# Designed miniproteins, single chains, continued (5), part 27

Each design is a single chain, and the fold is of that chain. pLDDT is the mean over its residues in the fold that is shown.

## One batch from the design tools (miniprotein)

Design m16914
Fold by ESMFold2-Fast:
Order: structure tokens, then C-alpha cells, then sequence
Structure m16914 (fold): chain A 64 residues (1-64)
């Protein structure tokens, strides 16, 4: 569910669930690649970025 994905994303990034929901909204607007690039620019590691990419792809597939 959206809520479970937001919680997992918050854990992966070390941010609040509210901030994780904002990341999901950004991914819905600009896509996975752009969202992951923004997170890497903000200091996310390659490993974290890859885990986030998979989670965002799963989320957007559920929205289709």
C-alpha cells in the first residue's frame, strides 16, 4: 500500500513519513529517475538510491 511504501521509504532515507510521502508525490510528478537523481544530489549513497529506485518503481506500478 501507499502507507507501507512511505514507511519503508522513510526508514531507508532516515526521514519522517511525512517527508517520505512528499518524495512519493515528487516521483508521481517527475518519475523515478529524476527523483533518484535528486536524492543522490542530496547525499544518498548508491546502495540507498538503488533500494529507493526499486521501491518507487513498485509504488508507481501499483498506481498504473
Amino acid sequence: SREEIAERLAELLGISVENARAVLEIAESVGVDTTVALLRAQGASEETAERVRRLLEEYLALQA
Scores: mean pLDDT 83

Design m16915
Fold by ESMFold2-Fast:
Structure m16915 (fold): chain A 87 residues (1-87)
Amino acid sequence: SHMSHEEWEKEVRRLLAEFLARYRRALAAGDSAGALAVGREFAERLTELAERYGMMESARQLLESLAAEVGADDPAVAAEFRAYLAA
C-alpha cells in the first residue's frame, strides 16, 4: 500500500542517516573495525526492515548502490554489503 511504502521510505531514510553519521565518525577516527561494525549493523537492520515491509528487492538495490559508493574508500564495508546481497 501507499502508506506501507511511505513508512518504508521514512524508516530507510532514518536508518541511512544514522549509518552515515556513525560511519563518517569511525572513518574520521581511523577506526576501520568500527566502520565495518557500523556497516554490518546497518545491513542487518536494513534486511530486517525489508523483510517486515516486503521490500527485499529495494534493500538489495540500496546495498549495491552503497557498496559501489563506498567501495573505492572502504572495500571491506563494500564486501560486507555485498555479502548480504548473496543471502
Scores: mean pLDDT 82

Design m16916
Fold by ESMFold2-Fast:
Structure m16916 (fold): chain A 84 residues (1-84)
Amino acid sequence: SLSEEEFEVEVLLALGEIYHAIGDIDMERGNYKSAAEAYKKAIDLYREALELARKHGVSPELIATIERNLKDAEEKLKEAEKKA
């Protein structure tokens, strides 16, 4: 059902946020290659969450959160790869 799909979106977002946070920690520690790998995983999870959210008409608020996190992770990935 739609509620199961919404839960799946929230799980994907949460997993993406975990990898995003791992990337941020690795950036702070100067582990740029590890940071880039973590951000890539976050980006993949956010993209999957966004696709599922758009398909199932999930709240605009949740979509906006995913889009913001995706953009931030993409910008940070570029920075990590530049410093690697």
Scores: mean pLDDT 89

Design m16917
Fold by ESMFold2-Fast:
Parts: C-alpha cells; sequence; structure tokens
Structure m16917 (fold): chain A 60 residues (1-60)
C-alpha cells in the first residue's frame, strides 16, 4: 500500500527508526526485513545511478 511505501521512503531519507517500524507494521513484516531492504535499495541506487548515466549517454 502507498502508506507503507511512504514510510519506507521516509526511512531511506531520514533513517528515523519510527518510519521503519510503521513500514514494517503496514507491510506485515519484521523491522529487520525493512532494514535489510533499505540497505539493498541504497546499494542498488548507487549502482543504478552510475549505470543509468552511462545508458543515457549511449541513447542520446
Amino acid sequence: MMDADIHLGQYVATQDPEHARKAAELYGVSVETVEKKVETIRAAAAVGREAAREIARELE
């Protein structure tokens, strides 16, 4: 649901544990699952930003 996604996004941006807890409750998962997902998203975002920059240059 969008509310869970909003809290996940807020946790990625602010690292406020209250947003991690609310996202976990709304998704019906553990806080540990949310924390692992955020670490994966941060790692993927760093790699994806670099890859997207290279692809955009090739498609230009």
Scores: mean pLDDT 71

Design m16918
Fold by ESMFold2-Fast:
Structure m16918 (fold): chain A 94 residues (1-94)
Amino acid sequence: SDEERLERARLGLEQLKKEGKLSETLVKAIEKVLANELSDEEALELLESLKSGEERTLFSDFLMLVQGVAYREATDEPINLEQAKEALEREKAL
């Protein structure tokens, strides 16, 4: 089902790209998330570059989908900037 969820997410991204509802920055960010090539530091930088709450929510939804074990599907709430900062600080403490 994870493979099916990722495939649906990719199809959803392509549809949103066709509708012109996403900025180029957000599209590239989501593509990196779906490719599992996004670091915690890159995620923080991308969240800070997004000025729309809707864009941040969409980005966080894709991030949570790919990193479901880390972000837990039981918490349907998207990761926010403070949560991203906490994750980065945790990595620095290791």
Scores: mean pLDDT 62

Design m16919
Fold by ESMFold2-Fast:
Structure m16919 (fold): chain A 62 residues (1-62)
Amino acid sequence: MEEPTPLEKEIIDYIEKMNKLSTEEQVKLQEEFKARLKARGFTDEEIQELGIRAYKIKKEKE
């Protein structure tokens, strides 16, 4: 089993937080998270790939 990277762990934590928030709070958190990843040099396509990978890892660990 492949260990999640620190970034993948951040995304998993983000998804967990999102499930507990209102729709308005979820939109704000999503925008802030995407802005942070873009500031680190990630493209929209790379962010999408990371989200899919993190979701898969989270589901496998459930």
Scores: mean pLDDT 73

Design m16920
Fold by ESMFold2-Fast:
Structure m16920 (fold): chain A 100 residues (1-100)
Amino acid sequence: SPREKVLELAREALRLALEMAARHRDDAETSNIALAVAIEMQEIARLVEENAPKEEILEAIRKALEFIERVAPSLSPEAQEVLERIRELLEEAAEIVEEE
């Protein structure tokens, strides 16, 4: 189903954010940003699992994308690459939700 695919994308984004936090454990700025992204991914997954209105899911995705855009330029190229992958997953999720 469309919602099942969105949940899969949100869970993959969560996994990437948690791996980013673990890999950058000794860099407080990068690990804290990764954990903040993970919290936003967990919230998107929760909204999808609870069958929240599409407008709430889209708002959560937009909020997460805005956060990523704001923080990404201050991070290393390796960290930026992970955030870019998360951004792509969230944009795909938003497109699926908007088509409902």
Scores: mean pLDDT 91

Design m16921
Fold by ESMFold2-Fast:
Structure m16921 (fold): chain A 64 residues (1-64)
Amino acid sequence: MESATVRFLGGEIVLTAEDGKIVARVRGDASEEARAIAEGANGAPAELLRRGVELLRQGAALAG
């Protein structure tokens, strides 16, 4: 199962592959930037999940 969680200050984004597409869920009081990132990922092909999540994870790791 391909899923990844990117944690931001105040919240997190959970990305899950569903029916060949990315389903993005924002939990907690994530920033508007985190929400925009989640919406950008939502509906994308599942193959892009790994690339998108890697970039988001690197950004989150640098921020906290």
Scores: mean pLDDT 68

Design m16922
Fold by ESMFold2-Fast:
Structure m16922 (fold): chain A 66 residues (1-66)
Amino acid sequence: MDLAVTSLKLIAKTARERGDDETAELLEQAAQALENGDKQSAIQYLQSLRDRLPQELIDQLLSLIQ
């Protein structure tokens, strides 16, 4: 459970450090959805990030949720 949430929060922190607050906010929303047990919403947030993050990173995050 917590590896996916931890990974999302770490990537969100890195995005904020780079000044990408929009990407960080979406990653934080995905992490919060997982913490609430809403796996479907978390997947939707990650899919919305495909234009902002590398495909390989999105695939890694999705594999941690599944």
Scores: mean pLDDT 81

Design m16923
Fold by ESMFold2-Fast:
Structure m16923 (fold): chain A 85 residues (1-85)
Amino acid sequence: SAREIAARGAEKLVEGAKSEDEDKMTEGAQEVNAGLGLALREKDKEALEIARKGLEEAAKLAKNPFLKEGLEDGVERIEKLLEEL
């Protein structure tokens, strides 16, 4: 489901940020994006919220300022999508 994919991606993204594992963060981000695509098609606000919270947590943990900015931009994008659904 969109929620399961978003949750798995969020978990990987957060764990990657904690361990400074950019490959794991990339894998997590790809899964979050897949979950977002399904959530938008299905209008699943809960899946969007799971993705938003995962990106927000990862952004707080990220040491690299460019990765942090990208994650924060992702949060803002999802917040706008939630307003439109």
Scores: mean pLDDT 85

Design m16924
Fold by ESMFold2-Fast:
Structure m16924 (fold): chain A 83 residues (1-83)
Amino acid sequence: SLKRLREEAKRLIEAAEKSELLSPEQKEALIRTAENIVRSVEEKDEISTQLLLGVLSSVSRSLEDPEVREATERLIEAAREAL
């Protein structure tokens, strides 16, 4: 559901902002990506959504902050369910 997607995006944004393990540039990139995923799903842009999810999936395993990594995985799952 879109409500769940927005809530998981909010959790990722909060986790990224509070992280002491991410650089400012990494925080900005994750926040922007989360916002873009919500937008592309709301616009029913499946191609943009799949591309953004592919990028996020590729970087999720490299995220040093386990709370940010877990929030990232939940956002990916919520976006797939909302498509």
Scores: mean pLDDT 87

Design m16925
Fold by ESMFold2-Fast:
Structure m16925 (fold): chain A 66 residues (1-66)
Amino acid sequence: HMEEELRRYAEEAVKKLVEAGIDPETARRIVDGVVEWALERGWPLEKARAMLDELTKALIEKVKKQ
């Protein structure tokens, strides 16, 4: 259950990054890396989601400055 929800949320994060101008392949690699990291460590969905949100926000801000 948690893995399915996390993967659905990951797809949404990829969409946000692509909309901000990040290359789709790069966005997917970054998001997939976070998902794999969280699953390997047994992180709760809430913690994994928060990490994805912070990373997505930081990357969008970085793109807007360049």
Scores: mean pLDDT 79

Design m16926
Fold by ESMFold2-Fast:
Structure m16926 (fold): chain A 96 residues (1-96)
Amino acid sequence: IPGAPSGEEAAEQAVELLEKAAKAAREGRISLAAAYLAAAALVLSTAESLSEEQAKKVLEAAEKAAKAVLEATGDEKLAKEVLEVVETAVKEAMKG
């Protein structure tokens, strides 16, 4: 896709956004955490390609964000949804 970020750029941005989501969740700012999660998924969906190493880093950040959401809300379904959204975006970015 023309103008798509590289896998490295997309992974770096997604990790940063997921770290911001985790921080927002710990602060009780769940709507802001959801916005950062959506932004991370969008960045991944626009990536040209994603390597296995880049995918692993993003998924590790997503796991930490999901844990922060679970600890802040007690909502296991919401925490699972956080992981599912990012996993889906990562799979698509890894070559479709």
Scores: mean pLDDT 80

Design m16927
Fold by ESMFold2-Fast:
Structure m16927 (fold): chain A 116 residues (1-116)
Amino acid sequence: EPVTVKVTRNGVTVTATAPEPSDYEKAQKLANLVAERLAPLAPEVGRISVGIRLEGDKATVGVQAENPVSREAARRIAEAIKDALKEAGVKELHVVSDQPEILEAARELGLKAERG
């Protein structure tokens, strides 16, 4: 049975989903770490919604901010996500967003990024 962890902190909501119950601690650690690192940005960009889908050593991360994102805020968002997932042992990270600035920042960090 897949496990889902949802964390809400200071304007950031992170939902992390993993296919197996044994991944619960990894999903929980990731959700908390991402929410904590993104919380300081919420006053600038509005509410931040993050969806993480874990598949072994791979992760797909959808990220959306409520307001338009500056290049600086986009870089901070992308760095926070990259660092959190790397710390959790993710080897392949794919970023999904509707916001071009976030996609560009993710690509500048060497990550795969696409719209949707």
Scores: mean pLDDT 85

Design m16928
Fold by ESMFold2-Fast:
Structure m16928 (fold): chain A 94 residues (1-94)
Amino acid sequence: AMKTVVIPGAGPLIARGESSVEATKRIVEEMKAAADAGYDRIVIQGPVGGTKEALDILIEAVEELRARGVEVYVETNVKLFPEQLERLKAAASR
């Protein structure tokens, strides 16, 4: 049976003045901790990677975790920038 964890997105932290980079680094740390705890699938729900730098950090973490055999999915109800969405999709298809 696949062991799955859901990690909330960065929206509330960004809304309180935390940078997209800092909020994304927090999410990446939670993702890595879940993988280290033996989770097979990670689902991120909510806004992530609001800048190019934050998106680069997220994509690198997704690629690293997939190389470890962990499935990573990003689900968001907010509109992403076209460049942001295309880069995340490219990482998700590897």
Scores: mean pLDDT 69

Design m16929
Fold by ESMFold2-Fast:
Structure m16929 (fold): chain A 120 residues (1-120)
Amino acid sequence: LEEARRHLEEALEHVKKVLELAPDNPDLLAAERHLRDAIRHLDRGDIGGALDSLGDAVTHLENALPKIPKEALPHLREAVEHIKEAALALMKQAETLEEILKGIAVVLRAIGVLFDIELL
């Protein structure tokens, strides 16, 4: 789980960098909160809860995408890449089909956001 924790901390730092460029964006603030929630779930060994929080974080980052300045896009991309890597690491520790399916959902949504960033 140390690999997943490291990726979550890196995602959080990149979201903070986006917030420096767009401090009033409510979706970025929500994404920061959900990433902190994912870390708390991980610290409790709650893989399902961590994956749910990652899904919420990616959704909010996707919603923020059309409203942030272009100079913030590299940091947004890094945040989403690290969320994807965290979900993949959590899936390696998954013990239930439900946890695996949640992980797949986070990874696919993250890939979609990364594709949208490339099209900008």
Scores: mean pLDDT 88

Design m16930
Fold by ESMFold2-Fast:
Structure m16930 (fold): chain A 100 residues (1-100)
Amino acid sequence: AIVNRVKLSPEELARLKEQFDRHLARFRRDVEAGALSEAEALRAATVLTTMFELLAVHDPAYAREKFPELREIFERLRERYPGLAAELEAMLASVEAALA
């Protein structure tokens, strides 16, 4: 979901970037370890998608830089959790649309 209600301060944007990077790194580790249930994987993917959409609004250059990493993790998720393929494809399409 794209949020366009309030402008982020430089400090708020920096915190969002730090949180996104932290969640992305943790999620990559957990996916590689096979540590997540399908429901946990879907929730984590949803959180990252929401944070990325917000980043695409407030810092599109940073979002474009991070997109390949997010795509890679979603492709690995689709491989490990084929039951989530449709939801992950929809999230990835939403993320790509946010960069247009």
Scores: mean pLDDT 82

Design m16931
Fold by ESMFold2-Fast:
Structure m16931 (fold): chain A 83 residues (1-83)
Amino acid sequence: MEKEKEELLKRADELLERISRLLEENPDAPLELQVRLSVLEISAAVLKTVLEKSESVTPEEIEEAREQLEKLEKELEELEEEL
């Protein structure tokens, strides 16, 4: 479980970095896309914080976090297509 938690944390960090880069590289993007990127960033940051605060997480919590992260990653892919 600890290795899986570490992998999820790294993916969350990568997601946050990608969002930050997209916001920096696309300052003239439509406001709706900028808002959606910001909401996605908040969601990813919350997920990372929850994972970090728990020294030990249950397998169920790991699976839930994985599903949430996968949804966020898919939403980012959709937003990248709109940019």
Scores: mean pLDDT 80

Design m16932
Fold by ESMFold2-Fast:
Structure m16932 (fold): chain A 93 residues (1-93)
Amino acid sequence: MKEEIFEKAFEYVAGENSFIGVLVEKMKNSGKDIEEMLELLRKKLLEVLPEPVAKQIIAILQYLLTGEKSSEELVGEEEKFEEYLEEAKKKIL
């Protein structure tokens, strides 16, 4: 599961899941501390998504922005993850 999240992180930036790509770009261009931005985004994601899905999105963003892999236990259904990204995109962007 952790290696699959790593491989898919780059696909989420370059592919049809532009939500992750937009978040990465906004965070890089904000000039704010990455850890502070990730914490604020986590709170917003928890308002619209289940906790395991929000944690997975934050772990993907942390990896893409810092190169650090999350040590948290990441659980989730792969088939529903893209549906949650589309829902979050509509509610957050």
Scores: mean pLDDT 68

Design m16933
Fold by ESMFold2-Fast:
Structure m16933 (fold): chain A 62 residues (1-62)
Amino acid sequence: MIDDREVAEALFLIGLAIALKYDDPATARAWVDRQLAKLAETFGLSPEEVARLRALADEAIA
């Protein structure tokens, strides 16, 4: 059975791929920050999981 946290991670990665279409990295990062906050609240992500997804997003946007 797929865990809700795995679903949250998959949704985040899909959203990140869409955000990377923006030419402005600052806009993409702002969107990522807001989306991570919503996913953490909705799916109960640990601070460590949030930090991991944040690091992946920073690497992808840079």
Scores: mean pLDDT 73

Design m16934
Fold by ESMFold2-Fast:
Structure m16934 (fold): chain A 100 residues (1-100)
Amino acid sequence: SIEDIINEFEEKVKELMKELPEEVQKIVEEGLKKLIDGAKSGDLEKFEAALNEFVRKLLLAEHKARREMSEEEYKRVTEIIDELLKLAGEMTVKLLEELK
């Protein structure tokens, strides 16, 4: 179901977010809340807009980490952001299959 797809995504994202610095985690959490709302809306245009904002938030988080954090912390943030992008892509594919 759509709810199962969204719940699995949210659970995996929340687990990954625990490894992010607090300020970066707040940026990702804001994007996640909007993305979950968009996915639950059943409106493809609303979902697409929310997905674009989520990606934009991840880019903001990466830029903030690069500017303000150590090389080691930046590398960790980038690895987690790459995993978050992969999960968002996988959820998008699954949702599009359900919306056919």
Scores: mean pLDDT 85

Design m16935
Fold by ESMFold2-Fast:
Structure m16935 (fold): chain A 109 residues (1-109)
Amino acid sequence: MSPLQQATIAALEKWLEEETDEVKRRALEVLLEIAKRTTDEEVLRALLEAASKLVFETDRRYLELGLRAAELGLEVGDEEKILRLLKALTTGEGEERIRRTEAVIEEIE
């Protein structure tokens, strides 16, 4: 396991242990499973950024969309598609970010 992969897994496990919101917990569990299956440094960095945003997010629509994007990423198992989903979740704010993430999900489904 690479040092970055090991650090990413440790960070995700720490956030998961401290999280009480069920949607956030499920999203973190899925992101953790993706982290265990990749050694790509760009994907690992994007996973950390997405997880960080999800942990501090309060918009329920964004959280549910984040979970859906994470689950789709795990299902497809393609690092390029996973990276596109994670970048959509971490780029911009509010309704723009929601619409962009929905569009990427539709393209990949």
Scores: mean pLDDT 85

Design m16936
Fold by ESMFold2-Fast:
Structure m16936 (fold): chain A 89 residues (1-89)
Amino acid sequence: NEKLKEAIREAIAATERFGGSYVHVNVGYDGVASAIGLDENDRPVGGASDVEGVTVQEAREAAEELGLDILAEIDTPSGTLFKLRVAKG
């Protein structure tokens, strides 16, 4: 899913800019996803939302292709939350 990879890249760029180490990707049960970068204090700093037609499997594949470690996959009331580790650079 190209739009999901673009959203994750935006989140990575925000995380790198603000000295963070993590990106959160949420895949809603309706298939709408968001990718959010976190700063050094794990606070949201940027990313993209409203990525339609995303599956949990596509989120795993996108994380792997972008070289991110999947640290956690958490079921929430709104969807599946991925906590991903970003390489700094």
Scores: mean pLDDT 83

Design m16937
Fold by ESMFold2-Fast:
Formats: sequence, structure tokens, C-alpha cells
Structure m16937 (fold): chain A 72 residues (1-72)
Amino acid sequence: ASTTMVVGLLLELPEEVRAATARALLDYLETGRAEVPEGVPAEVFDTLVAILDSMPPERQAVTAALLRELLA
């Protein structure tokens, strides 16, 4: 799994839930708690979390930076 895969999956989500999903993934990376946003299927969120968990810490940091850019 890669940062590109996470970003690609987020971009396929509707814009109205994309920011909430990106924020929840950032919160997961910062706190270790996975909280599914309203309007997002749990299976999709669980898949994104599993992709993040498969990454080494350096790749998680790059993904977090891109998620912050997506929210700006």
C-alpha cells in the first residue's frame, strides 16, 4: 500500500465527506483512535486505516502531510 493509494481513494469519495474522512485519518495517525465520519461507509474507512497501518512511519508522515494539504 502507498500514499498514492490513500489519496486516490479519498478523491473518489464525494467532496462533502472527503474533508471529514481526511480529518478522521489524521486524527487516527495522531491519536491511534479510528472514528468513522458520518456519511462514510465503515468498510471504506476501515480499508483506509488498514492501508495506513501497512505503511512504515516515514510513509505515514508523508501521507499525513498530503492529508493536511487536502484540508487546506
Scores: mean pLDDT 79

Design m16938
Fold by ESMFold2-Fast:
Structure m16938 (fold): chain A 71 residues (1-71)
Amino acid sequence: MEKSVELIIENLKLSAKKLLEKGKSVEEVIETIKETTKSIVNFYKQRNDEELAKKIEEASKKLIEEIEKEA
């Protein structure tokens, strides 16, 4: 995985963990991750870094799947 993708996903994972610890539902956490990921993907697309944007999108989908399995 690209270093930048790893850092972004790690931050999303930490954010998800904190929200779950605060008693947010799995659905609310997933929605927050989806919204944050959409903003990040759009940011990289604007910079013509479509490959990085795609990798972030794919990695975030895997993170969401992991959160759903832990529920």
Scores: mean pLDDT 79

Design m16939
Fold by ESMFold2-Fast:
Structure m16939 (fold): chain A 88 residues (1-88)
Amino acid sequence: SELVETVKELKENLEEVIKKLEEFFKRLGELSGDEEKAKELLERLVKAIEEAAKLEDPEEAAKLLVEAEKELEPELRELLEKAAKNKA
């Protein structure tokens, strides 16, 4: 399972993954003009990643990340669309 392997890699590189997400969402906030929303989504995603990293079962961790992605996806998509429009 690709998600199980991703979770294993995530646990080994947790600090680097979080740092890259912080850089991405900072830029997304700047481009979208909604820095508060970008920060909110970052905090929610980081929390989900940290909770998944604490789970011993990679399948349970993968399920938690999939559920977090589905919950965050509509708001992240809207923020990405704002960023794309402002860049153009």
Scores: mean pLDDT 78

Design m16940
Fold by ESMFold2-Fast:
Structure m16940 (fold): chain A 58 residues (1-58)
Amino acid sequence: MITYKTVKAFLDYYETTAKEFLDKNPKIKQLYETAKELRAKADELLAQDPSAENRDLS
């Protein structure tokens, strides 16, 4: 599995530098959508890890 850091850097690069190529190439666009969804999931998991310190121990 590609690391979260690698996925995030890849998406940032494509969104800022190669965005127009994504619109022209459906194969790359599909890969981008998959990577974008993976980044969103990784962000959610990463956000939950720091919140563990504030977990209510009721």
Scores: mean pLDDT 63

Design m16941
Fold by ESMFold2-Fast:
Structure m16941 (fold): chain A 92 residues (1-92)
Amino acid sequence: KKELVKRAIELLKEAAKRLLTLTSNPAKAIGLLLRVIGIEIDFETSDNYEEIAKQVLEQVEQMRELMKKDGIDDPEMEKLLEEAEKLAKIAL
């Protein structure tokens, strides 16, 4: 479970950084990146991987909503989010 959650967080960080380069709303993208950093801190300070996996799934949905609102259609972003979601669901 730990390695799956760790990889999902790494993918979310990559997605957040990529989203920052694609969005017309950098303040919202920065907010999402800070939330991912918060999840990473929770991962380093907690052994509740199921709860952290739930936070990852919530963050995937928030990033998809920003992409939809901004009209971002980026296959690499969706691939990162789909892989993170899959790993987080397995970790539950």
Scores: mean pLDDT 84

Design m16942
Fold by ESMFold2-Fast:
Structure m16942 (fold): chain A 82 residues (1-82)
Amino acid sequence: MTLTIVLYNDGTVEVYLDGKLVDKFTLPQGVGPQDIVDIIKSHGGKITQIDFGGRSTTITAEFKDLEQAKKVIEELKKLAEK
């Protein structure tokens, strides 16, 4: 399955599973694309594409199962603590 994470310059994150929006939240200042990549890799995701756009960075990764992808989403949401 394909996990796509769009990190906007304002810290807004959109999370897509197989092209479907499944979550949206805001990360604190200082969390960047490399932190997201590290979390994806820690849960067994294979990074397939990183696109550095002018307003956002899009990170695409493939996972063998849904539970690994869900763990990435859960860990990112913990970073979004308010």
Scores: mean pLDDT 85

Design m16943
Fold by ESMFold2-Fast:
Structure m16943 (fold): chain A 68 residues (1-68)
Amino acid sequence: MSKELVDYVKKRLPDLFSDEEAEELKKKSAEEVVKETVRRVEQKYGRAAGLVARKELTEVLKELEKKK
């Protein structure tokens, strides 16, 4: 699950995380990946972009959960 979520973020926002940072995120929970991604998006692109990212990632996470 965390792997798929991290892969989605790298595809959507390739400059947000380095390859090393992405590998470390894959070791974390899906909730932590969402929090870290939203924080980085807010820092780099602003608060509004962070809100959009949180909504988008929550929907992606729901779709990944349905695969279980």
Scores: mean pLDDT 78

Design m16944
Fold by ESMFold2-Fast:
Structure m16944 (fold): chain A 59 residues (1-59)
Amino acid sequence: SIDEELAALSEKYGVSVSALRGALDALLTLGERFGLRLVERELGPELAKQILALARRLR
């Protein structure tokens, strides 16, 4: 499930599940053109790639 994947990313990167869920929601709402830049700024490029891959599976 998405919640299990977000929990795994939270443990691996030391970022809260709430912050990761917010980043995922931003990508789904704003799209890749705007949402990805925001997520990269907040979480960095490596974690942004993981959230982007997750968002693409939900489209």
Scores: mean pLDDT 81

Design m16945
Fold by ESMFold2-Fast:
Formats: structure tokens, C-alpha cells, sequence
Structure m16945 (fold): chain A 82 residues (1-82)
């Protein structure tokens, strides 16, 4: 499912130790998350993953700012559903 794909990619970025927290967050908002918001979340997660994989070409500050922007956009989508 799309939720499982978001969980998988979020775990890859945040680490396996965060898997349970990510799972609980997604399941708690499952009924409020529509397909479009999940697709946007996946796209932002993929961008964040690309930034981490291309770390040598980006400064830590640039990566941090891009990750914050991606997280903020996902948060705004979740808040829009609330």
C-alpha cells in the first residue's frame, strides 16, 4: 500500500530505530490521509533521500534546510486533513 511505501522510505531516512514511531504516526492518521497526500509525502521523502545520497555535493546546512522544508510540507498536508 501507499502508506507502507511511505513508512519504508521514512525508515530508510530516519533509521530503523524510528520504525515504530513512524508506524504509529501513520496508523494514527490513516483515516485522515488520502492518496494524494501520501503521494506528495512519498515525493518529498524521495527528494530527502536523494539529498542524503548526494551528501558530497550538498553542505550539511543545505541538507538540513531541504529536509526541514520537506518535513514542513508534509506536516502542512497532515494539518490540512485535521
Amino acid sequence: SLIEEVKKKAVEILGEEKEEEIKEALESNREELNEEDLLKGLAQIEVAKWMLENREELTDEEMREMLKKAAEELKKKLEELA
Scores: mean pLDDT 61

Design m16946
Fold by ESMFold2-Fast:
Structure m16946 (fold): chain A 76 residues (1-76)
Amino acid sequence: AFSAAEQAEFDAFIDSMDASDEEKAALRARMRTFPLAYPTLLAFLRRELRSDARSLAEFSDEEKRKALAFLQSFLG
């Protein structure tokens, strides 16, 4: 569902999270099997985190921590 540029941004977003390599790999694997477009993912995270971020790169470290917990709950 992601373009090459969107996939690169998502991979950078996950890599910037305070999480183990195993947790990061699991999130990437789950996202590849989930039929979710980048704009839909961004909208879900913006709503859950109550963020004004226009891209994954704009999320703060605090928002990334909350995003990690949300994605683990949602995809696990």
Scores: mean pLDDT 78

Design m16947
Fold by ESMFold2-Fast:
Structure m16947 (fold): chain A 89 residues (1-89)
Amino acid sequence: SLEKKQEEAFRRGYEDGRAEAARLIAAGDMDGIHKLVLQAVGDVIRAIGDLLDAEKNGDKKKEEEARLKLAYYMGYLKGMDEELAAAGL
């Protein structure tokens, strides 16, 4: 189902975001962390735009693709946020 695919995409995003944040934290790369946050926010905004465009055009395939991308980047932000919070950032 689409819901199961969204859950799997969110989980992958969560794991990827947590891993990348942990790598940058371990390296002490504060500039890299700032860039990662800005990039991830930009990716979510773009995915929302893609979803709205797909919905407006009635393109069910593009809507599914946009929903999966949004789930992934939302997971990525959650994983990154959790890792940063655990590091006291």
Scores: mean pLDDT 88

Design m16948
Fold by ESMFold2-Fast:
Structure m16948 (fold): chain A 60 residues (1-60)
Amino acid sequence: MPAERVGELQERLGLPDEAARALMRVLADDPTASPEELERALVEAGASPERARRAAEELG
């Protein structure tokens, strides 16, 4: 489930709640979203580019 995987990444990478919610929203809309789209959403929600890229690669 995308929600469960996002929760695991939030704990491991220290993502803020806003970034985790942005990921949940993107994945609810498109569970197959590309790593590039996920990274962009995370950066826009305030995650650092390094953490955003790592989370996007784990989910893609």
Scores: mean pLDDT 76

